# Designed miniproteins, single chains: the designs that were tried, part 80

Each design is a single chain, and the fold is of that chain. pLDDT is the mean over its residues in the fold that is shown.

## One batch from the design tools (miniprotein)

Design m2766
Fold by ESMFold2-Fast:
Structure m2766 (fold): chain A 100 residues (1-100)
Amino acid sequence: MSNLEKVDRLLKEMYALTLHLADREVSEAERAAYRARIAELQAEIKRLASTLSEEERKILLKGIESLLKTLQAYAEQTGDPVLEEMIAILEELKAYIESL
């Protein structure tokens, strides 16, 4: 599996976890586990992104922009703070990748 394919898989995991937690009442323990897992995924995405070519980084940025648009629409419909937190994380990842 290429590093670009690995990053895409990690982004999909972050998205799926976000939707899962947004669809139910989140306990403090689940919130802590969510934040820990997202921090792990964020760190691995940053590590892998630094190994990507310029063209692969452009593909990744388009993927992040697509996810941001989808999550923004969901946040507007639901007002869920988990979606707002994920939007902030993806915007930070986008800024990091753009700085490479």
Scores: mean pLDDT 81

Design m2767
Fold by ESMFold2-Fast:
Structure m2767 (fold): chain A 83 residues (1-83)
Amino acid sequence: TNEADAESLRRPDPSAPPEVAPQLQQLGEEAGDAFRRGDWDRVAALLREIGDLRGASQPDPFTSDVERSLGLMAAAVARLMGR
């Protein structure tokens, strides 16, 4: 809704520069499309790229457990489905 958008324009995400925020949104949309298509390898790759943009690409155990769990689950499902 426009009320939330107004605050976002005033104070952007402190973790991401303004140029990176739209790119994160685009990558999220691509990951959603890949997930719907069952392309789990693509989902895992896009989640890694999102993590790189947010955290300056240190593959680290201190990165959010949720992002790592999603990547591991996507890879595991890709292996199980084998398609």
Scores: mean pLDDT 59

Design m2768
Fold by ESMFold2-Fast:
Structure m2768 (fold): chain A 71 residues (1-71)
Amino acid sequence: PMKKASEEEKKKLVEEGRELLEELKKLGAPEITIKAAEEAIRAAEEGNKLEAEIYLSLARMGLAVVKIEKA
């Protein structure tokens, strides 16, 4: 049984993951960074906050690298 706060955090992580996934796809990011965003969404939906945050960090780092490479 998760508290209300955990549900709110879960929804926020899923939303952040979906936004990252869409941006990565628009920029043509490597499959590995796209998969990181997908895994973040999966972990968030499963309620694994730590795993979701790790994958979100990886996806954000990959996005930053793609933006630098395109600049």
Scores: mean pLDDT 78

Design m2769
Fold by ESMFold2-Fast:
Structure m2769 (fold): chain A 76 residues (1-76)
Amino acid sequence: ALPALTPEQLAVLRAIAENGGSATDEEIAKRLGVSRATVRRILDELEAQGLVRREGDTWSLTPAGGRALAAAMEAA
């Protein structure tokens, strides 16, 4: 089964998806109205779960992250 997501983790995954599947921590912070430090903490948690991948300053959805987001959106 895919890992259970907190509401904050789900919001970050949605923000990345709405930004075309990749975003910087600054872009996510602006979309969610939270600090970059908060976004970075959540991104580090999601990366540990294999749901996002970091390339320089850009964070992208993994296939697992996309599936987790789709499942959560269908349940809502």
Scores: mean pLDDT 80

Design m2770
Fold by ESMFold2-Fast:
Structure m2770 (fold): chain A 83 residues (1-83)
Amino acid sequence: STSEEIEKWVARMLARIDDLLAEHADKPLVRAALEAARDDILRVAEEMKKQNVSMREAAIKLTSMSIRFTGAEFDGLLAERRA
């Protein structure tokens, strides 16, 4: 089902975030950015499941979230450098 695929994707993304949090444990602004991204991913995934979106719509939103997640680490690192 679409919900099952969303859950599998979320689990994979959360595992990546956990790995990055471990690597950047000494960088509070990176950690804050990644935690915010984690919360957004969980919220959007829950909304998509409740709205019973199509697989195509889910794929588009999940791809967009993956791009934003990649940006969260970069934004955190940039903030640490500027602080």
Scores: mean pLDDT 80

Design m2771
Fold by ESMFold2-Fast:
Structure m2771 (fold): chain A 95 residues (1-95)
Amino acid sequence: SEKEVQKARKEIRRILLESFENSQSIAELLKKIGEVLSKIKELTDEMKNLILDSLEYEVKKAREEEGTKPSDGKQMRIDAIVDSALLLAHKKVEE
């Protein structure tokens, strides 16, 4: 359902925000996000893996670039990471 997807998206954003504030490892971050994704019945294991792979890529990129573009707010960066990862996963499944 759309409500479950939106709830998961909001929870993923929260986990990402906390990871940036608490210096969490990428492995711990992906584990927490994987637990959120496991609650969405409409997502296949293939889709969940694509989302996690896309999130790992975007998070690594964002952490490497954190000091280079100070004009971007943390919330906007997190929203961009989530949106990019979900868009990439959708592209791989639908296209």
Scores: mean pLDDT 65

Design m2772
Fold by ESMFold2-Fast:
Structure m2772 (fold): chain A 122 residues (1-122)
Amino acid sequence: MRYRVLIVDDNEELRSELTEHLTAAGHDVGYAGSAEDALRALETHPFDAVLLDLRNPGMSGLEAIREIRRRHPDIVVVMLTSETDPATIAEALAAGADAVIHKPVPLEELEATVRELVARRA
């Protein structure tokens, strides 16, 4: 099944790896270097899922999740993070994230998670 996935990360290496893997799995991939750019992209292009790093410049990751969920209630939000603090993870889920995946990102698990979550929201 083909989905449209927006990657929100300023890390070029991770962005490249995610793009190659998701494209090989048959998905369409877009990019935003910041949460604000992601919100603009979501207004002009249809996406099924957003992959968001907590370290995005500008708006905080938690603020970004809340704003995405408010504007796009049906979009899947997956947070990519190096954070191990359970409180931070719980706040992300409470803000509207559907899943949290720890860095380094297991690409097969990420793709499977996106596919499962998008299918459940269809």
Scores: mean pLDDT 78

Design m2773
Fold by ESMFold2-Fast:
Structure m2773 (fold): chain A 111 residues (1-111)
Amino acid sequence: SKMEEIEKYLEELKKLNKELEEAIKKGDVEKAIKKLEEAIEILDKILEIAKEGKMTKEQLEEALEQIEELIKLGLELLKSLGDAPLETILRVIGLILRLIGLQFELELIGK
């Protein structure tokens, strides 16, 4: 069921947000990047289901709340990267831009 898939994806996003916050607090940059990449992969699947009109308003609002937290944490990660290689900084910027794009697409579907 697409409804059951959405509920699992939303729970996975909540766990990924917690794991991302923990990785940032521990200074584990590589783990934090992997958690952002995993969250984006789940969000791409959520967006596909949303485009099919198979998400409730409440589920869309929950997904948007998780994206806002991911963007906030991604920006916190970026601020911690002062002396990191340029490639690492650009990778994190790219992930934040992808999250912003996903936020805009889901907001447009929800309106």
Scores: mean pLDDT 89

Design m2774
Fold by ESMFold2-Fast:
Structure m2774 (fold): chain A 75 residues (1-75)
Amino acid sequence: GPATDALERALAAVRAARSREEAIAALQKELGNTTDGGGRAALGEALRAGEQGHSPEELAAYLERGLRDLKAGGE
């Protein structure tokens, strides 16, 4: 669904990111295009972690977990 698609795009962009700023920009873009509550929560959590200094690799882990949780929750 739209939330899963947004998290997949964000994950790909974060994995390709060369810096934390680039990863944050990718998360902001997908969050701005996402209206689903679960998707927004997962993207928002990753974005907050990035703003707090977490690495792109750590942000990718947050998005992978969010993606698994959405699929397990029947989304």
Scores: mean pLDDT 82

Design m2775
Fold by ESMFold2-Fast:
Structure m2775 (fold): chain A 101 residues (1-101)
Amino acid sequence: SREYLEKFRKDAEIAKQKGNEALEKGDYETAASYYRKAADFAFLAGENPVKYYLNAGDAYEKAGKTEEAIKAYQRAIDFAERHGINDEDLEKAKKKLEELK
């Protein structure tokens, strides 16, 4: 239902805010986990998750989790290309993936 989609959109925003808080504290692995949850909730809400996958990748990189960062950037690229999204976040994800491979 529409109310269920609205709930997922709000859950995505809450997860994003918790990710930002963890990032501020230098808890990069926790930040990445929350950004990934934000991406999943955004996807379920029918919203664009690309920015959240990019944020998760950046946080995994800061945590020294290169394999997880690559997977997050790849998810951002795969979603954007599949849905015809061509924005700054896609460009950043592509650049990061190239630098890590």
Scores: mean pLDDT 88

Design m2776
Fold by ESMFold2-Fast:
Structure m2776 (fold): chain A 79 residues (1-79)
Amino acid sequence: SLSVEELVERAKEYMEKADEAALKNDEKTALSSLFQVERLVRQIPEEEREKAVEELKEYAKTLKSEAVKKLALDILDKL
């Protein structure tokens, strides 16, 4: 199993992949990448999840696609 740090790092990589895909009008890859972010965050133990979500929200705010930023923040708000 992945560590919390590895799960957070992979979630950031998928957020970046979603951002790049959306900027190229590849909506399918953008959405599938955001689904991977949700799945990775759900694997984080409950006691570490709040801190991880806050770190990922700060990272999401740096994304270039407003659509991906909004969707990523919405996903994280529900976790």
Scores: mean pLDDT 88

Design m2777
Fold by ESMFold2-Fast:
Structure m2777 (fold): chain A 94 residues (1-94)
Amino acid sequence: SHHDEVIEEILELVERGFLRAYLLATEEKDVAAALAELERTLAEVRRRAQEHGLEDDPLIQQVIALLEETIALARVDPEAALRRFAARMRELSR
């Protein structure tokens, strides 16, 4: 369905944002840039969910909550937070 296609696009956007944040944290060791990328990804997910009437979708709500938790944890340990995010996203995709 169209909603399923938009959800897949949002999940792809999240994966791209995660990979960029991971590279910023691990290769560039720029925690501030990694956090900014995660916050930008969260804002874009919220914007797309609102645009397509998906704000109440359970999967989208779980992805948003996961991004918020990851941003908070990444302020302390960015690599551990990003690894946790990847593991949780794999669970949601099953």
Scores: mean pLDDT 86

Design m2778
Fold by ESMFold2-Fast:
Structure m2778 (fold): chain A 87 residues (1-87)
Amino acid sequence: MSWLEVAEEFLLAYQEIYPHLSEEQRELLEKILELLGKIIEAKQNGDEKSVEEYKKELLKLTEELLSGLSEEQRKILEEMLKKILES
C-alpha cells in the first residue's frame, strides 16, 4: 500500500469520527494529518529516515488520541495504524 492510499483511508476515518470529537481531540487529529502530509512528502523525496521518524511521531499522537475515543472509533484508527505499520 502506498502512503497516499493510507492518507486517503485515514481521511475517510477522520470524516467518520470528527463530528464526535472534543476540541482537544480535533487538535490532536489535525497534528496527525499534518504528519501524514510530511510522510507523503518525505516518501516522494526518497527520505526514508524522515519517513521513519514521522511514523514514530504519528504512532505516539495516535495512541494519545485513541485513549480518549469510543471503542468503535478506536477500532477504526487501530486499523489505520496497522496499515501504516505494514507499509
Scores: mean pLDDT 73

Design m2779
Fold by ESMFold2-Fast:
Structure m2779 (fold): chain A 64 residues (1-64)
Amino acid sequence: SKAALLAEIRRLAEELLEKARATLDPSTVQRIEEQVARILDRAETMSEERLKAVARVLQQLLDG
């Protein structure tokens, strides 16, 4: 469902932010947090196909 994809994207985004907070300086982390917030806002209007693509990209970034 779209709701499940949105939840997955939010989970992956939070995991990426946790990784960033562990490795990057606070000012860079703040910039990334602001960018992620904008992406998450836009995700609510995306199609399921777009959400699946976003989730795949985020998972690949998290996996390295």
Scores: mean pLDDT 81

Design m2780
Fold by ESMFold2-Fast:
Structure m2780 (fold): chain A 70 residues (1-70)
Amino acid sequence: SADERGLNAGAVAYMTALEAGATPEQARKASHGAYEGAKNGDPVKAGEAVAEGSGIPLEQGRLTGAAAAD
């Protein structure tokens, strides 16, 4: 379901942000953005939210968001 995809995207975003050196606070913001984007069926915007919250490049964020939303 949409909620399950959102939760999965959020969990992946949280882990990815922490592994990229983000703080837990930044990781939570990335997770929330990814959850909302994936739930709305927009993996690209979900990935951009991950990049913004995590401080990683936009291209990497988009790939992470797309993979998590599937």
Scores: mean pLDDT 71

Design m2781
Fold by ESMFold2-Fast:
Structure m2781 (fold): chain A 90 residues (1-90)
Amino acid sequence: LSEFIDKLLEEMDKKITEYLKQGKIEEALKVAEEMAERAKEKALELGLPEEMAEKIGEMILMQGLLFIYELSQDEEIKKKVEELLSSMKK
């Protein structure tokens, strides 16, 4: 799982950076969502409990959203970060 997540994060960062250079914030957001789903699916494939797989997906989505916000300063992305943090209940 760890090696898969590392490669997934590298792919996510590259694709998000590419879309943001083009001003395509919605496409960058879709990348973050897709990578979160792939991380969850891989965790389930490896036999992790569904609750753990969901948390892994949320963590990847959070990293993607924070990266998009850092590069774009988009207020709608900031709202999505706040909503996800609220749902994660740390």
Scores: mean pLDDT 78

Design m2782
Fold by ESMFold2-Fast:
Structure m2782 (fold): chain A 67 residues (1-67)
Amino acid sequence: SKAEELLKEALKKAEGELKKTLEAALRQYQNGDYVSALAGLDEALKKAEGELKELLEEARRLIMQQV
């Protein structure tokens, strides 16, 4: 899905704790746990800036359509 592609692209740009948070969110999304995936994205968005923030905001909007 486009949301999964955006999350994978974000993971290539993320480091440290932010990368760990996004890896968990991607796994939750792949398992159909959209509520937990959105919670993880909201935490990541508090720390993300620039291009990474834009990728995560787009992914969040797409996942919201599935909740």
Scores: mean pLDDT 84

Design m2783
Fold by ESMFold2-Fast:
Structure m2783 (fold): chain A 89 residues (1-89)
Amino acid sequence: SAAEERERELARWVLRKELEMHKKIQEIAREKGISTSEALRLGFELEQEILEELAKRLGWTDKSEEEIRAEYNRLLRAGVQLGFDEELG
């Protein structure tokens, strides 16, 4: 169904954003010699940007940050299960 296709597209998008975030943090850490603590803080900030974009894609204007994070985690799990790494290779 269209809903199942949309779900899979969102799951792949969430996984892709998670992987891009981790790569960006690793690159910044390598270039600037930042600490592990600073890298973790940057991860939290970048994750917030992804959550805001997810809410926009879902049309969610009335949901709490907790609800958006729960949906993000659900989609991330779904994306991992889809074997997204195999589609990117």
Scores: mean pLDDT 80

Design m2784
Fold by ESMFold2-Fast:
Structure m2784 (fold): chain A 62 residues (1-62)
Amino acid sequence: LSPEEIARRIAETMGISFEEAMGMVLSVSAKLGRTPTAEDMIEHARSHGQLETAKAIEEATA
């Protein structure tokens, strides 16, 4: 999935704006130094104890 598509699906699933979802994707991208995959987004949330966010991202990108 493209970063834009990941952000769009997260926004729809979580009921947040596309801009807010894209901000999450860009934050992970900055930490990794590369474009994140859906799995990278899920792992980032899990590693920070954000289990509900991780599940929402998994559902959004399934």
Scores: mean pLDDT 79

Design m2785
Fold by ESMFold2-Fast:
Structure m2785 (fold): chain A 75 residues (1-75)
Amino acid sequence: KPNFVKEVVEAKDDSPEALALVGKKVRFFYEVRRVNDTEIEVAAVDLETKKPYRLVVDEKEAFGTNKVVLLDVVD
């Protein structure tokens, strides 16, 4: 029973979309693709606004923790 509710604690992406998610809770639904050896793209939703996002996060944070650093927001 993986914990797919995550708090976004930091954004490495300076885009307004990424910065607006800092401090929010998102629900991860599934992995979309592997970006590199340590990073994955996930399908997620903002639990407050119900807006869907595609987010790049560290794989170990995605599966191992309830807090994530947001690396990118994909259009």
Scores: mean pLDDT 82

Design m2786
Fold by ESMFold2-Fast:
Structure m2786 (fold): chain A 80 residues (1-80)
Amino acid sequence: KEEELERLKKAKEKLLEARKAIEAGNVDKAIKYLEEAKKHYPGLKGSLDVAIEALKAGNKEKALTIINGAISALDQLIAG
């Protein structure tokens, strides 16, 4: 019964928290937030799975690039 817009906003909130966790050096927390973002908006699954794999491999730069791209995509969907 939640509107699509609320799911998009929740997914974005989790992506922002994941980015903050990466910047703080907390990889486990970042992965948790990315998994939560995937639950709110499953359309991000493919991209966020790659970001999670990058974080597990120690490639923070690749993960941040993917997360920033996902945030931009959600912003476009939220704005209409």
Scores: mean pLDDT 85

Design m2787
Fold by ESMFold2-Fast:
Structure m2787 (fold): chain A 68 residues (1-68)
Amino acid sequence: SEIEEAAELAMKYILSDPNLSEEEKKEIVEMYKKGITKEKVEEILRRYGDKLSPAAKEALERLLELLS
């Protein structure tokens, strides 16, 4: 599905993001494991949005649009 593809792409960018620590990446992975929802994507953007690379942020914003 488009949502699954967008979620996978966003996670790929997050895991490759040089602005995020390994601990922050683990926290986001754990959020994903609990099931990705609109509320969780909004939480990720709120907590990490200022640190995320433009590519990771854009991928998460696209995922949020698909979940809305």
Scores: mean pLDDT 84

Design m2788
Fold by ESMFold2-Fast:
Structure m2788 (fold): chain A 89 residues (1-89)
Amino acid sequence: SMEEGLRRMAAARLGLIADYVKNGDIEKAARLLSEFTGLPVEKAREILKKTDPEKLAEKLQEIMDRARQGASVEEVRAELKKLFEEAAK
């Protein structure tokens, strides 16, 4: 279905963000995160620089696994936004 396709694409996008974070490619991670969440790219970059890369990658993997298990794209996006709003405090 279209919804299942969107969830698989969201999971793939989160996996790519996690890989960029682990590799220190903050610019690519920030751009992709901005596109996915609607956060300004500058804000996404700030958050990524302040966050522990290993812990962030683990949390992104958890959200990705939820997407693969049937969480909606809106739920995935909301969880990701909440993660970064809490990381920015």
Scores: mean pLDDT 76

Design m2789
Fold by ESMFold2-Fast:
Structure m2789 (fold): chain A 96 residues (1-96)
Amino acid sequence: SKLKAFTAALLAALGEEVSVEALVKAGVPKSLAERLVKGGDRLGLLREFLLSLGVSEETVDALVAAAAAYLADPSSIENRLALYEATLRVLDELSA
């Protein structure tokens, strides 16, 4: 469920239209799901969530930086690849 929860929270943080119900079903805590759907500092919320799951600060900070760059220019292939690589690193740590 950690992998599903991370994927759902990441999609919401990237601006995908995800319901609170869908986030909770994926394993995101209800209070966090409600805040992610409301908007605001979604990347900050994602960061706090991943740290709470035991992901290292280095890996979380790299993912947040890559996600911010992607959101600033989603047409950039380099930004998409960097986000993909950072996502794989989070998945590796959650699978350990």
Scores: mean pLDDT 88

Design m2790
Fold by ESMFold2-Fast:
Structure m2790 (fold): chain A 81 residues (1-81)
Amino acid sequence: SEADRLRARLEELRARAEEIAADPRASPQLKEYARGLIEGIDRLEERYRAGEISVAEAEAQVAAMEQVMAMLERVRRGLLE
């Protein structure tokens, strides 16, 4: 279902952010961004469970978070400043 796909995307996104937050080689700033993203995921999950946000709105926010996550991963790999 769409809800199951959304949940899987959020779980994957959280795991990726947690890897950065736990990486001893990552800069303090990069870890801070990763923790901020985890907080954003928690808020989105709460709003979605409460029925405060539609599936389409949740999917749009997850897509935006996925783009931010990709940028953080590029920074972590030294591909961006």
Scores: mean pLDDT 85

Design m2791
Fold by ESMFold2-Fast:
Structure m2791 (fold): chain A 109 residues (1-109)
Amino acid sequence: MEEREKVVREFVERARKLAEEAGLDISQAIDDAYRLALEEPVQGLARAGYLLVKSIVEKAKEAGRIDEAKRLTDEVSRLAGEAVHRITGDPEAAERVRAALQAAKDLEL
């Protein structure tokens, strides 16, 4: 629990900071992302990552910063994969989550 909670917290906080640096407020998605990421180490992190990606794309479109959305969602996909690897020790699961989120961002953009 402790190690998983720490990894999830670091993942969500890093995603929040990246969005803030770009001037995008994703605060409404943060609590839901934490909850989803704690439910399951692979599918939960994938769902949390998708929620963050979707929120970033929506806020970036509203702000007219679509190039920032591409950069930020690539980084969030990488961070979600890293979190999966740190929790599970499974690099294949990590790469599947990263790839799924990269595919999802392309559909949202």
Scores: mean pLDDT 83

Design m2792
Fold by ESMFold2-Fast:
Structure m2792 (fold): chain A 65 residues (1-65)
Amino acid sequence: MTRIRITNVGEKPVVDTSGKVYEPGETIEVDAESVSVDEETGTLTIKTPSGHIIGDADDVEVEEL
């Protein structure tokens, strides 16, 4: 797992599969198992042990720590 920092740089809340909400401008640090972007849809998926964070790749900034 890689420690990453996630920032919602979009105008809409991002919700993970566990029901956690990341508001616009919010920054969170999580342990990621994988980070992937679907090039056809632009969908970013971050897999963590607690669930999946799914959002638009243009709306989410990811930094490896």
Scores: mean pLDDT 78

Design m2793
Fold by ESMFold2-Fast:
Structure m2793 (fold): chain A 85 residues (1-85)
Amino acid sequence: IVVEVEIAAKTEEKAQKAVKELEEIARERGAFVESKVEGTKGVIRFEADSLQAAVELARELVEKAKKLGVEVVSIRTEEPVVDAR
């Protein structure tokens, strides 16, 4: 299960710091993580082994984002595309 968390910060510097800290949390949980920052917006994409793990990690990232003073704009779940019919 792939989850994308989009954040918005008041400054580009805050967005970059927030994305780095959120990536560290996901890595500590053993998740594969990719991130991108564009101006004051950041996207963190992580992969979880189950829906429950995805929800728990997403909650931790949202809580941390709030503590860092950034807004969570959206949370999207993407299904794995590796299974061909």
Scores: mean pLDDT 77

Design m2794
Fold by ESMFold2-Fast:
Structure m2794 (fold): chain A 72 residues (1-72)
Amino acid sequence: SMRDLAILETSATIYISSGYFHLSLGKFDQARKDFDQAIEILDEIIKMAEKLGDSKTVKRARELKARVEKLK
């Protein structure tokens, strides 16, 4: 549902923000774990958005996933 998508999007944002915070502290292993968790959530967003026919959310999540993967 759209509500479930919003919850997943919030969770992905939290892990991405946590990853950047840990990078700013030089905590590279923790940052990588945070980004890995964000990528797993982004994959769930992509699957759910595809089932809902939400092509804009699929595109946004795929682009964000590619950017986060480059940070590892």
Scores: mean pLDDT 88

Design m2795
Fold by ESMFold2-Fast:
Structure m2795 (fold): chain A 87 residues (1-87)
Amino acid sequence: SAAQIQKIITAFSQRMIASGRTTFSRDQILAFARDALRQAGFSDSQIAAIIAILRARLDASGRTTFSRAQAIDIFTAAVRDYFAANA
């Protein structure tokens, strides 16, 4: 649901802010995403599927570092892609 997507994105965003960092590597984004999804109650198989989409989007970006806003946007896109495919 839209409310479920919003809660996941909020959890991810809050973890980014709590880190105190302003820039993030791909590995850091993937780690924060896994933690946010696990805390949101996703199964291991659902987490693996969303992380695969997120990794593909990070790779396609051509970037090695991301701002907090860029990380949130790309994770949001990955979560939306997952729910669109699994509606």
Scores: mean pLDDT 86

Design m2796
Fold by ESMFold2-Fast:
Structure m2796 (fold): chain A 67 residues (1-67)
Amino acid sequence: GKAKKEEFEKKREQLEELMRNIDELVASEDETKKAIQRIQVLANQMSPEDQKYALEALKKLKEAAEK
């Protein structure tokens, strides 16, 4: 329904906001682990179509942390 679509959109916006601060999320190993966990929780609450954005975010976070 419409309410579920708005919920998914809200979760996607939360993911995008989190990724704007990627430099802070990779500043320490503990922050990176917390960020990965938060993204995984958001992914579980997103639509199947939007889960691809969560997977891309996890990839970017891991690549940034390995620099």
Scores: mean pLDDT 77

Design m2797
Fold by ESMFold2-Fast:
Structure m2797 (fold): chain A 91 residues (1-91)
Amino acid sequence: MEELQKKIDELREKARRYGAIAMAASAGILKHQGKKDEADELYKEAVELATDPEVIDEIHKAYNMSKEEAEKLRKKALEEIRKYFDEINSL
C-alpha cells in the first residue's frame, strides 16, 4: 500500500515540476508578444511552484529563451505531464 502511494506521489511531483516549467515557457512566450505584465506574473507563479533548484534553473532559462525554444519547451513539458498522469491512471 505505501509503495503504491509513494509511486503516485513521485509521479505527481514530476508532473508539478513540468507544470512549473510549462508556466515559465508560457511566460516567456507572453514576454515575446509584448505582454510583459502577464508574463512577469506567470513567471512569479512558476518560481513559487518550484521547490527543486534544478527546476528553478530551468524556469530562469525558459523565461529567457527565444520564442521558438519556449514554444518547443512548453509542448515537451505538457507531453511529460500527460505521460505522468497516464502512468498514475494505469496504477
Scores: mean pLDDT 81

Design m2798
Fold by ESMFold2-Fast:
Structure m2798 (fold): chain A 64 residues (1-64)
Amino acid sequence: DKLKKQIEGLKKQIKNIDKQIELMKKNLPNLDDKQKAQTQRLIDSLNKVKEDLLKKIEELEKKL
């Protein structure tokens, strides 16, 4: 089932983004104040990407 495989692929992307966010959060204490602000903006951007991927999953699930 191609739709199920596409949904699974998107779920894997979300898991990878979660891992990236966790690594970035763990590295925050090692950064200067400007780098911390930039890293927080990247975390916020990754959370928006996750939201878009979740919407895509919902669209694909409607086709099932």
Scores: mean pLDDT 84

Design m2799
Fold by ESMFold2-Fast:
Structure m2799 (fold): chain A 86 residues (1-86)
Amino acid sequence: SSAQLRQQAVDHLREAARHAMKLPDDEASEKILHEISLAGEHLSAGDLEGAIKHVRRAKEIAEKAGDKKTAEHLGKALEALEQLRQ
């Protein structure tokens, strides 16, 4: 259901934020958390395209920083949002 997909996206964004906060690279952590925050704002406003854009950006930053756990959760959030959009 759309409610289940939305909940999966929210849960994975929360997990991504928890892991990003533990990243020793403060600059990368701050940028990832900022993008996750924007994704959450867009999702709350019903802007799925905006949410997807910011999740993709956060995932790219996490991957470049070598943060596999954050990138994994962002990837799962992205999958849920892409399914919700279809």
Scores: mean pLDDT 90

